# Designs tried in a protein design run: designed miniproteins, single chains, continued (3). Part 79

Each design is a single chain, and the fold is of that chain. pLDDT is the mean over its residues in the fold that is shown.

## One batch from the design tools (miniprotein)

Design m10745
Fold by ESMFold2-Fast:
Structure m10745 (fold): chain A 94 residues (1-94)
Amino acid sequence: EREKLLEEISRLVKELEEAIDAGDKEKAIELLDRLRELAEKLLTDEESREAISELVEEAKKAIEAGDYHTALLLLVSLQLELVAGLVDEELAKR
């Protein structure tokens, strides 16, 4: 169910923000990998999936470097890309 996947993504995003705020690099990277897996299940468009993958890799690099400000900005970009992909899919169904 799409609703259940969206609810799980929302929980992961909140946990990821908390992990980044706490400086927990290991947990943040784990949550980013899980978020990518769920996003790929929601998005069937290869362009959107590639954009999500690139943003996740950039966020991981920022976290590893201790640049949590950049990591949080990349998380916002990732959320916007996910929303845009979902809107495009709903429009295509009409």
Scores: mean pLDDT 78

Design m10746
Fold by ESMFold2-Fast:
Structure m10746 (fold): chain A 99 residues (1-99)
Amino acid sequence: SAEERLLKLTDEYVELLKKMGASDEEIKRFKAAAYAEVDPEKAAELLREMGYSDEEIEAFRKLVEERRKANTPEQRQRRLDAMLKGAEETIKKLKEKLK
């Protein structure tokens, strides 16, 4: 799925961030933001690792769910497709610069 592909690209980008000297906290923040749209549970786990409270994590889950309900399936798919294309292009350019 586009969601699974976006998660794989997120993991590839994280490996590039590590090569660039990003801290564990910077990586966790990036992952939480990237996963929020496609894997809210994984995003919530990262927020917990960063020291956010259960109440803050539940508020985050509710906000993500409200945004998902506000968009039609077609609008969500178009947004995911655009994000996927942008991520693939960014990762390709970054890999070329780091080799």
Scores: mean pLDDT 75

Design m10747
Fold by ESMFold2-Fast:
Structure m10747 (fold): chain A 80 residues (1-80)
Amino acid sequence: MLPEEVRKELNELLLKGATAATKGDGKSAAEYFQKAAELAKEAGLDEAARYFQKAAEAAEAGDFDSALYYAALGGEAIHS
């Protein structure tokens, strides 16, 4: 089971990333999703980490729809 502290930090990073993406702030969104990817990788959540990395890349490219989509898939991978 994922430690509650790690889950809470991931949820905060994903919320901040989604909020930045919704406001069109691709740089901040990419930074938050990149931190989520790194934390997920350190926690052994390789599938979630790959999705959060794709979310960060999409946000950096200004593709906010894809960024939010990949962030959601990463969130589902954590809870599967």
Scores: mean pLDDT 85

Design m10748
Fold by ESMFold2-Fast:
Structure m10748 (fold): chain A 75 residues (1-75)
Amino acid sequence: GQGASKEELALASEVLGSKEPVPGEKVIEAAHGLGSLGEAGSGAPTDAGAAANREAGKSAEFVESKKVAEAVGAA
């Protein structure tokens, strides 16, 4: 399964298109949806769901770090 790649790419496109970092909450929410589908146990439960959540988590952290850096620049 490769649910994580598809969902993360969609979120990455939004970040690039909006010129501003997408809130980490949105990234996590999208990944959570994929994770719930995976944990349902339909074919590849852990692989699809867990991988999606894991990859989205690291992306959300990066987005948040960028936001903090911008705020620091204002100081």
Scores: mean pLDDT 50

Design m10749
Fold by ESMFold2-Fast:
Structure m10749 (fold): chain A 109 residues (1-109)
Amino acid sequence: KKQELLEKLSELLKRAAELVEKGEPESKLQEINREAVRIAEEAGLDPRVLEAMRLLVEAGEPLQALGEVVRLELAPAPEREAGLARLPGILAAGGFAPALIARVAALLA
C-alpha cells in the first residue's frame, strides 16, 4: 500500500518536471503539486519531508527536487537521515532561492 503510493508520487514528480520543461500553464503545475502533497500525506511520509513539500508548494516550485528523499522513505533510518541532510544542497544546485533553502535547512535541524 505505502509502496504503491510512493510509486504514484514519484510519477507525479516526474510529470511536474516535464510540465515545467514544456512551458505548460502554472495551474497544471499547482494541480500536480497539490495531488503530490495529498498522496504524500496519505502515504504517511516523514513529517519533515511533508513540511519541505509544503514550503516548495508555497514558493510555487516544482517538487522533483524531493525525488531522492521520497525514494528513500522505505530505506533504513541512517539512509533517510543522510538523504534529508543532502536536501538543502540539492535545492542550492537546482538554483532555488536562498531564503527557501534556509527555511528547509531550519526545518531539518
Scores: mean pLDDT 79

Design m10750
Fold by ESMFold2-Fast:
Structure m10750 (fold): chain A 88 residues (1-88)
Amino acid sequence: DMDRVRQISQQMRDDNRQLLRQLDRNIRRTGRPGALQSIDLLTQKAREYRVKSFEALEKGDDLLAETYFELAVELERRRDQILKEVQS
């Protein structure tokens, strides 16, 4: 059911973009507290997506596995950027 997997993948990418926008607004509003909260949330969600990517690979759902992996990397990249800013 590749059409369903494509729809799920697109929805997940959209949800991830909305999450990142919401976290960026919270950081602008609250400063360091919002940044620290965002680092924790992004770390947890990226780990969750890496686990889900591995589980999808074990089931042979290559497109879903790739989507989860790409989302995890995007969240980790943003986390690391925020970490660098708060540690500077």
Scores: mean pLDDT 87

Design m10751
Fold by ESMFold2-Fast:
Structure m10751 (fold): chain A 76 residues (1-76)
Amino acid sequence: SMEKVMEESEGTLSGLRAVFEASKYMSESLSFSERLKGGLEVLDRLGISLDDPKAYEKVLEREEEVKKIAKELEEK
């Protein structure tokens, strides 16, 4: 049970890091909270779960798609 809790915690940390990384591609004219919401939406559109221990790595590997989605979100 402890190993499962640790794996879930690692997933959550990776998910948070992924959101912060994706949020960097949002416009600097947006507030910090608006950029974080954008980062969450980017992950959702990429099908990356916030509890995925590989979420951060997946965001880094798919940087081009992250940038494209971030720009699309700013146009809404």
Scores: mean pLDDT 77

Design m10752
Fold by ESMFold2-Fast:
Structure m10752 (fold): chain A 97 residues (1-97)
Amino acid sequence: MDILLGIGLALRGIGLILDAEELIKKGKYLEAAEKVIEAVELARELLELGFKELARRIAERALEVAEKVLKLTEDEEAKEKAEEAIEEAEEVLEEAE
């Protein structure tokens, strides 16, 4: 496996999670949920490349942020996106052992 590709994807995933946390502070819950979904997609790509531990760590952080969005938002679209992110993150965590 290309370790540099794995590191690059992991850094991008962490960046998306940090962006989502900043968007939550600004009350932009839909945009935050969308960033979390992108982070979970990168975690799945890491998992497919064999970087199980990196995928798991990103998915764990994504799950925490998505749950925060779900608790704080009154926007139904943001709730739906957060629930989608939670489901996908839990699936990555299950497959990552």
Scores: mean pLDDT 87

Design m10753
Fold by ESMFold2-Fast:
Parts: sequence; C-alpha cells; structure tokens
Structure m10753 (fold): chain A 72 residues (1-72)
Amino acid sequence: MKEVEEAEKELTKTIEENPDDASALVLKAVELLTKVSKESLKEALERLREKYKDNPAAVEGIEKALELIERS
C-alpha cells in the first residue's frame, strides 16, 4: 500500500510537470522500478490511467510503462 502511494505521488508529479511528454513518464516509471515492487508500480499506473484518461500523453506513457514492466 505505501509503495503504491509513493509511486502514484511521483508519477502524478511527473505528469503535472510534463503534461505533454509521454517519455518523461516512462523514464520515471523505470526509475521507480529500483525503489518499489513491480506489483506496486503496476497498481499505481492503473490508478493514474483512470485519473488521467483525458490526457492522451499521460495515457500513452502509462500504457508504454505497463508494457515495459510486464516484459521485464
């Protein structure tokens, strides 16, 4: 739970600071893989996909990050 909240907070900050940059979100997700579990990161990304569904760049970044995590 705490790892999910931390990941969600960091990813939210990245989206808010880089609202049109899908690559920035993917890079942040990769960094978070060194700090949180894959399951916690996936849960945070799924929550943010729903929250930012009207932001195409955020959705694209989240989907790319989720695919990358599943393949690793």
Scores: mean pLDDT 81

Design m10754
Fold by ESMFold2-Fast:
Structure m10754 (fold): chain A 71 residues (1-71)
Amino acid sequence: GEDAVIEFDVSTSPEEIAAAVRAALDAGHRRVTVKVKSANGKTFTGVFHRSATDQEIEAGVQALVDGAKGA
């Protein structure tokens, strides 16, 4: 499909999540939807496009993980 969906829990490192997003985009996916689940089961969702830079992916992933840790 055009879009990939990848789910992580809040214990996954931001670097590991960012690497997975980059790998999916490099594999030819146009968009990658990342879902990070907090310890209480609340889901934080971000969407990354193939035009995103590594810096943009890292910043977006960090924001998702910070949101999930605060929930």
Scores: mean pLDDT 83

Design m10755
Fold by ESMFold2-Fast:
Structure m10755 (fold): chain A 74 residues (1-74)
Amino acid sequence: MSPEAQRLLEIAEGAIAWAEANRASLSPEEQALLDRLRALVAEFRADPENEAIRRALGATLAELLTAVSANLAA
């Protein structure tokens, strides 16, 4: 696995751990993004060289973090 792929996985796993610990504070939409992110991490672990999976993982991670940040700022 490339260093960039490994770093993305570590960031995604950290975000999942944080979100699971705070699941009761998440909106249903944020919970759906968390569940999607978990599925993408499993797909990425199975095929870490798949650029489409890597891109989807990065995009879903960014979407979850943006949604959480927006709700915390409101």
Scores: mean pLDDT 80

Design m10756
Fold by ESMFold2-Fast:
Structure m10756 (fold): chain A 112 residues (1-112)
Amino acid sequence: SLEELKKVLEEALKYAQKAIEALENGDFDTAIRNANKAVELAKEAQKLAEELGLKEVSDYTRKAILHLQAAIFYALLYRHTKSEEYRQEAIEGLKLAIENLKKAIEIVDEKM
């Protein structure tokens, strides 16, 4: 249902927001765990959106998954190398994921 899709998208957004907060506070392990949970929830939301025929919601959710996965990759690189460039890439990835999840939620809200 649209209500179930919205709930899963909002949960994915919550975990992505927890991930960026943890990363900004230097807690990389917590950031990675929360980002991975956001990926799992976003994948569930993508499947629900596809089953409901909501192509735009599915497309935004897919983009969010890619940005979350990129952020996890760069956070792991930063943890190992301490290179500021990788920290910036991880933060940017999380911000882009959050933007795409918010866009997916807006579209679902307009259809409810």
Scores: mean pLDDT 90

Design m10757
Fold by ESMFold2-Fast:
Structure m10757 (fold): chain A 80 residues (1-80)
Amino acid sequence: DPATLVMLRLIALQAEAWVLKNSPTFSEEEKKKAIERIRKDLEEVRAQVAALPLTPGQRARVDRLIAEIEKLIEEIEKEV
């Protein structure tokens, strides 16, 4: 199911961003490269989400996950 795959991808991106935020062992260069990758993946997911017939509950979950990922990216960028 495409909606399920998109949600799993968002959960994976959120987890990756959380690890990147909370792992002080990454260099600034490594963090910047990871942020670029996460941003590109997030834009791909946004395009997929725009085309999908989501239920209200699925839309709310997707929107929450996207917002959390964006917040984590912003927090990481302030640290580098």
Scores: mean pLDDT 84

Design m10758
Fold by ESMFold2-Fast:
Structure m10758 (fold): chain A 75 residues (1-75)
Amino acid sequence: MSAVEKLEKDMNKMFKKYKPELSKEDQERVKKAMKQSLEAVKQMLKEGMDEDLAYSIEMGSFETFLQTLLYLEKK
């Protein structure tokens, strides 16, 4: 499994888990962030970055973004 495929799978799994706690507007923000993270990982790999490192950086950034949105929802 490539770093891109693993990132897409893991982001989708996390989004599915927290989707019920997110507003419709924040669900769209998460979908946009997922697309941006996938493009960022592809760019890192083109620049010769290690697949595990590229995955870890972008997955960490995505998790932080999602946790921030959940904090702002405050329900």
Scores: mean pLDDT 84

Design m10759
Fold by ESMFold2-Fast:
Structure m10759 (fold): chain A 94 residues (1-94)
Amino acid sequence: MSGVESLVKKYKLSPEQKKLAEEIEKLLREIDEAVKNGDVEKAKELTERLKEKVKEFIELVNKDKSLSEEDKEGLIIVAKTTLQEAEKKLEELE
């Protein structure tokens, strides 16, 4: 399981946050497959989409008044780490 999937179980996410987490998880699986197949152009396109979804997720988390500051920090760290790991896989492919 990715870090993003564990977020859905650990934190009380809104329906919108859960939907974005699921979209991020799907993009991560598609990026891993593109990297495995050596499809650099597809991996780049999917990573750009992942970056946009991660930004949207962070914005929703920051606007959520029901989350503690500690929960927000944890969610943002996992989202950023997830993006950084995908970007590193892409750099190794190029």
Scores: mean pLDDT 78

Design m10760
Fold by ESMFold2-Fast:
Structure m10760 (fold): chain A 98 residues (1-98)
Amino acid sequence: SKINVAMEVIKEKFNLQGVSEDSLETLAKAILLFYLGERAETINDQGVKNVLEGFLETYDVNQIKKLLLARFEEDPEVFQGISKKTLEEAFDEVESAL
């Protein structure tokens, strides 16, 4: 699964232990939708891994949070029903695990 690959890349890059699967899945989906848009549907597992490794090498958690929340204010439809509250709660859990 593309989402499972994305969750593992995020978990390994930030050394996240004890973060819930729900929060990791929310962040994985939000990052893929933000960075790839509609390409998230057609990209394969290796493509997801390569793209996310590059993105997460460029931006730390706080920078990613700022980018995603700024996009949420401009175009919330990009996140396909993920609420701002759900995204903020996922970041809060990740930040507490760092």
Scores: mean pLDDT 83

Design m10761
Fold by ESMFold2-Fast:
Structure m10761 (fold): chain A 58 residues (1-58)
Amino acid sequence: RSGLNAEDLQKIREALKEELDEESQAALSLFDFDGDGKLDAAEIARLDAAMREEGALE
């Protein structure tokens, strides 16, 4: 989808966080560079790439 705003991206992060195991949740925290619960463009790009790859073993 196009036109995603910060709120939409945050909801995606929350959904992924709840769906993933604790180990995967720790990995997601790495995409939150500021630790503020907000994702910037770079963090979102990494998260989206990882989601596409299903976060297989890096």
Scores: mean pLDDT 58

Design m10762
Fold by ESMFold2-Fast:
Structure m10762 (fold): chain A 85 residues (1-85)
Amino acid sequence: AREEAERVLEEAARFQGELEGVSEEEIEEGIREARELVATLSDKEARKLAIRARAEREILATPDPSDAEIAALRAEALAEIAAVE
């Protein structure tokens, strides 16, 4: 659970940094911040955060996503988050 959440958040931070064209040092900083954040959260909160991060990364990875596609990905994430609670 926690290890999966850490991996997803690190992947999301790296992907966002690469997409924004920031330096490798800034990407490493973002990954460190993600790890620190996960360390302060309960297992349930870490899972919920990972689900949100995965959905947002998928939206960013999609070329020219429609409003319907964005809404569908976020709805799926919200359903998964509800299942964790």
Scores: mean pLDDT 76

Design m10763
Fold by ESMFold2-Fast:
Structure m10763 (fold): chain A 83 residues (1-83)
Amino acid sequence: DLGGKAFKEALPIAEAVREQALALLKAGKSVAEVADELGLSPEDKETLLALAAEGASDEVLAAEMGAIVLVKEVEKLIAEAKA
């Protein structure tokens, strides 16, 4: 199961990103700065800015950044395995 293997490999990367994002947000960096630091797409950055405007906490924003990285890493690993 490529999906299961990719998820297991991507999970610790996504969790590290979530912790890094939370630390940067708590240190006073803006959502936009953190998204740029993590190399997130313009579309993902806009989604995060919209969540911040709706009053999402640093914890929720960091979790969403981690989830975005998890999905992208799983997609990348599956695509590489199929090539």
Scores: mean pLDDT 82

Design m10764
Fold by ESMFold2-Fast:
Structure m10764 (fold): chain A 71 residues (1-71)
Amino acid sequence: SPVAVPVEMPSMEAAERAAELVRERMRDQPGVLDVRAAVSASGVPVVVLVAETPEALRRAAEIAKEVLEEL
């Protein structure tokens, strides 16, 4: 079953950039179903990652966190 996780970002611009970069870096790897910038229920900007497997989800989350460090 698909799995999902939000990754917190410092701004909506950072969330949008991180989502774009996760899509770009994961384009040649199967298992990522959706990546989008959003605002959490608590009002925090996040990148929502949806993947086919926990392994693909962990890889996508790692990339999103790396992008956070670069932004």
Scores: mean pLDDT 79

Design m10765
Fold by ESMFold2-Fast:
Structure m10765 (fold): chain A 87 residues (1-87)
Amino acid sequence: GLTPVEREALLLVAEASMVLIEATVIARYTEDPELREEARRVAEEAAELANELAALIEAGKVTEEDVRRARERLRELRERVRRLRAA
């Protein structure tokens, strides 16, 4: 069974993946080149976060510190995607 830390990390992978999908859609369909570039950066950073956490889970090496840092990175990415939606 999954430990609490592993379960939290898996949820963060799922949430980062949702940010990736939303940012990718915004980048594809926006006509504003500045919004497109920011959306591409958000998508890239969300993909990086999801891949890093997934690798740590697969290796059995995810720590509470990794989860804390990932939550902080995800909070920033969510705020950025919210601003993209409001623009």
Scores: mean pLDDT 89

Design m10766
Fold by ESMFold2-Fast:
Order: structure tokens, then C-alpha cells, then sequence
Structure m10766 (fold): chain A 77 residues (1-77)
């Protein structure tokens, strides 16, 4: 899920652990509504893990796509 989203947007393959952290940031944004903080957190996770610094647009796309995918997964079950 998260790994596929990040790879499609940036071409970078995340570890399972980094993908889990990104999913956690997306859930925090969904439940607590702090979108700006979640975007910063996604950027920090990817930069620390891969050395790649996301643009604001890339970080927003990743956050939005992960939130949408998590919502779709909840709706299916």
C-alpha cells in the first residue's frame, strides 16, 4: 500500500518500517486533522530513511493517496 504509493510518486522504494511510519502519520492526519504536521512528518520519515527530500506537492500526494487507500480498506471490511 504505502510502499506502492511512494514508489509511484517518487520512484523510491521504502522499507516496511518506513512505510508503517508514513501510514501512522496519515492516520494521525485523518483522526486529528493536523494536515500540515502530517505532511512535515511524512517528509521527515522519507528524508531520514532514503535521503530524498520531498517537494510539498509530492508529500501532499503521498498523504492524500495513503489516506484514501486506508479509507477504501476500511470500507471493504
Amino acid sequence: LVREVVKEITGIELSDLAAAYVAGAALMAKYFGDREEAIKRVNEIIEKETGYKLSEEEAQKILDAVVAALEAHQAAS
Scores: mean pLDDT 76

Design m10767
Fold by ESMFold2-Fast:
Structure m10767 (fold): chain A 62 residues (1-62)
Amino acid sequence: IIAPKEKVKEIVEELKKKGIKAVDMTEGKGEISDDAIEIYSSISEADFNLLKPTLKEIKYIF
C-alpha cells in the first residue's frame, strides 16, 4: 500500500483493527515479514481518500 506519510499511521491502525498485520515503511526502517502488508509513502492525499473505501472492501489485495 502507498499513502501520504502523515496518513500511514492511520492506515496501519485501520488494517490492525481488521486483523491484518501491517508495517510502516515510510522511514525505510520497518521490520519486514512475509505475513505483513508493507505501507509506503508515494501517493497524494487525494489518492489516499479514494483508496480508503477500497481498503475496507479488498482488505487482502494491496
Scores: mean pLDDT 54

Design m10768
Fold by ESMFold2-Fast:
Structure m10768 (fold): chain A 73 residues (1-73)
Amino acid sequence: SAKEKLIKLLEEEIEEGRRLGEEKEDIELMEKLLELLKEEKYEEATELLQSVSAVPSATVESYLELIERQEAA
């Protein structure tokens, strides 16, 4: 599912960021986004995404749109 793919992507981004020594604040923002997605709080996840530049916004937005389409079925 789109949700599972996005969760996997964010988990991989968090792991890579920790290995590369990214700022703690950027890692915490990605972890919060992951938490919101697991809780199915898609509106809050979209709002958080719009406030951060460290996350690949275009890719995450595409997956959020796919999740919305699946929920509308």
Scores: mean pLDDT 69

Design m10769
Fold by ESMFold2-Fast:
Structure m10769 (fold): chain A 75 residues (1-75)
Amino acid sequence: MLKEQLEQQKEQEKLVEDAGEKGKAAAQKLIDLNPDDFDEEEKKKLIEAAGKSARHNQEYRLTGESTSGPPVTFK
């Protein structure tokens, strides 16, 4: 059993979760800039998508992938 791998996995999960929260906060900030432009349903989708994107990007950063832009995306 490799205790180091288990500890790294738990730390990675915490980092991914934290990144997700920050991604949602960034999406909320964008929505706050244009609150009338987005419907409540669209706002929730953007926040959720930003969280998922942030988690995905954080996982790739941990595997050696590097990005210079924010992890928030929407369509």
Scores: mean pLDDT 69

Design m10770
Fold by ESMFold2-Fast:
Structure m10770 (fold): chain A 65 residues (1-65)
Amino acid sequence: SEEEKLIELIRQGKFEEALKLTKKILKSESDEKKKEELINKLLEVLRELEPSEEVKKFRDELLEL
């Protein structure tokens, strides 16, 4: 699934590709609750990663969507 691919990109540190895919998914989704659930799930995945400036930047970008 695109969600599984997105989580894998995040775990690989491919944050630019992950952001692009997130924006694509959100643009095609009409249900605001599903959009919020996706963002919350990605934030949970980020909490599992070692803190870094790249992780912080990606988190900030997700919160602005």
Scores: mean pLDDT 84

Design m10771
Fold by ESMFold2-Fast:
Structure m10771 (fold): chain A 81 residues (1-81)
Amino acid sequence: SALLEEIERLHEEIERLAEELRRAVEAGDVQTAAALLAQMLAKTGEIKALAEKSGTPEAYRLAEESVEILREEWELYQRLR
């Protein structure tokens, strides 16, 4: 499904952004970390909307995983500040 492929791509982008955010946190770069977190928030919102349209178990699972990644990175960012 083209919709599932889009969700998968967004999930991969969130994973990549999470890795970049962890590097920014290690460097103490608050501005870069904040910008990356904002991008992750936007993409997580997109995945949630697409998962609702898809209604498949796979789409729902990817949305849940994306939300959990966002929560973990948000906690990491909060510790930096």
Scores: mean pLDDT 87

Design m10772
Fold by ESMFold2-Fast:
Structure m10772 (fold): chain A 74 residues (1-74)
Amino acid sequence: MVFLDAEQAQRVAAALAKVRELIDSVPELTDEQKEEVYKAAVEAIHEALQAGRFDEVEDRAIETAKKKIEELLK
């Protein structure tokens, strides 16, 4: 059980690192908007974890971040 918690934590950390990299690759975003994108990705991760969709944590985080960036850059 402790080992599985560590694996879940690593998946979440990897997803958040990729989201941060994606945010940093978009120079048009303000610091405020970067925080909004990160928050949206964190919420998507929480939803995936609550649904037991551990394999979808990274995909959902990245998809949510991309959609939020697109929305903010309109």
Scores: mean pLDDT 78

Design m10773
Fold by ESMFold2-Fast:
Structure m10773 (fold): chain A 96 residues (1-96)
Amino acid sequence: MMEELRKALIEAMKYYQKFEEYARKYAENESEEIREKALEVSKEGGPYLKKALALADELGLSDEEKMELVLEALKEAGARPELIEEYEKALEEYKK
């Protein structure tokens, strides 16, 4: 279960990053092509997020454990360094 949750989160974070990239591009240039790609990414990524949420609920994870898994998933998905650093700081503050 934990490995399945980790895989689902990594996949969800990959789609989240793709969606964010297209959302940024759309904000700069309101292109129909960019909008279409963002919608496709959202449709493909949705099932992974739903699976991750269901697995986390079944495992009874704490907020701290969920934050640690999201941080690991963001790193594996190649998230920007600034976002990773923000999550690391938030996790450290949560533990205090």
Scores: mean pLDDT 78

Design m10774
Fold by ESMFold2-Fast:
Structure m10774 (fold): chain A 62 residues (1-62)
Amino acid sequence: MDEVREAVGRANRALMTALSRNDTKTVDKITEIMNKALSEDPDNAELLRKAAEESEKLVEES
């Protein structure tokens, strides 16, 4: 499986969960984290995985 695709999928799942809760603050944070990672290196699986983990943690701790 494509590790980059998997990481992006994980982050999108976290984003959708925050959106479903109308948690605009968490949505904005996840969007910022992902945009930063993708702008820095869109092919870096490790960087995107860390961005996804941070996004998931924000949702899980809410």
Scores: mean pLDDT 79

Design m10775
Fold by ESMFold2-Fast:
Structure m10775 (fold): chain A 76 residues (1-76)
Amino acid sequence: SHKPTVVVLILDETGEVKEEDLEEARKRAEAGAEHGGGDRIEIRLYTGKSPQEVAEEAYRLREEEGHYALVLPGRS
């Protein structure tokens, strides 16, 4: 089906988010999608982008492209 993508935008302004954190986020998102038969899920890392820039991207994805967008703080 042509459902909107659920885009998870991970804040990483300082570049300290580890690949392990991304793998865990991806596994959890994929498990939810597979069990629910739901929307396509995509994890994106925004290294070097300010919270404002990532918020603007999330707004664009929701308003202009019709996707769902969730912004999460990155931690390492």
Scores: mean pLDDT 71

Design m10776
Fold by ESMFold2-Fast:
Structure m10776 (fold): chain A 83 residues (1-83)
Amino acid sequence: PVVVLEIDAVLDTEKAEKLAKFAEEQGRDLGLDVESVFVATGPEKSYLVIKVGSVDPAKVAELAKRIEAEFGLKITGVRVLEV
């Protein structure tokens, strides 16, 4: 599965790299089977894309909360893609 977190901010390269590293570390700490992480940036929003071996909605919600607290970001959407 792939988890996509929609972020109400346009992240520069440095912030995107820090976010991806934080998400990988915190996702693993939470017991998500994190395979890969990247950040895609659009003109008005950014997307954190996490490939996981399995999805637990409670762990994804906790990861989103940790990201919001650490970076002062607003997560406005969560999508799970079964791929």
Scores: mean pLDDT 85

Design m10777
Fold by ESMFold2-Fast:
Structure m10777 (fold): chain A 100 residues (1-100)
Amino acid sequence: SHMEELEREALAALLRFSAAASDPNASVEEIKAAADEALARLRELAAASTTPEERRRVISLAQLFRDELLRLIATSTDPELVAHAQALAAEVDALIAELE
């Protein structure tokens, strides 16, 4: 179904972000781009969610993304990357609040 495709795309984007954030050879720009893509896919999935069950699945993925952003904030020594991750974490918190 279209929802299953969007869920797979969102999860794939989250996994790409996690991989980039964990890769010592990844640039700040690559990590930022992967994080931005993950948020974009979560927003697309959220906009398509019409049932409480679908909204709960989006919240679960958003929480997973938030946890990865918080880990990046805690472990990164790059101030631009930390600032970007903090801004995205705030956007994710707002998205979760909209879905609750």
Scores: mean pLDDT 90

Design m10778
Fold by ESMFold2-Fast:
Structure m10778 (fold): chain A 105 residues (1-105)
Amino acid sequence: MNEELEERALRLKEEGVRADPETRERLLRLLEEEIERQAKKEGAPKEKVEEILEEARRLVAESPQMVARGTIAALEAARAGKSVDEVERIGLEAARRALEELEAR
């Protein structure tokens, strides 16, 4: 399922829908900082935080347009005080919705 999502996002990137590298790096950095803050507040294990951040970096490299929307949604959820689990879920849901929206063209 995730593999298909990434493959479709790469295809949409080829169609010219993409974020510039500077914007991707900035969004990822903001997400990393907010996830680290929430994890510290919740006492979440560092290993779980590192796994989430590694997945985010992978998606930024492969699917910048999808990840930009997902990263923004996750960042907003983290700033709203949502748990690390909810931040991950909200981010993935937003990324999936963005992919579906792009496919509807």
Scores: mean pLDDT 64

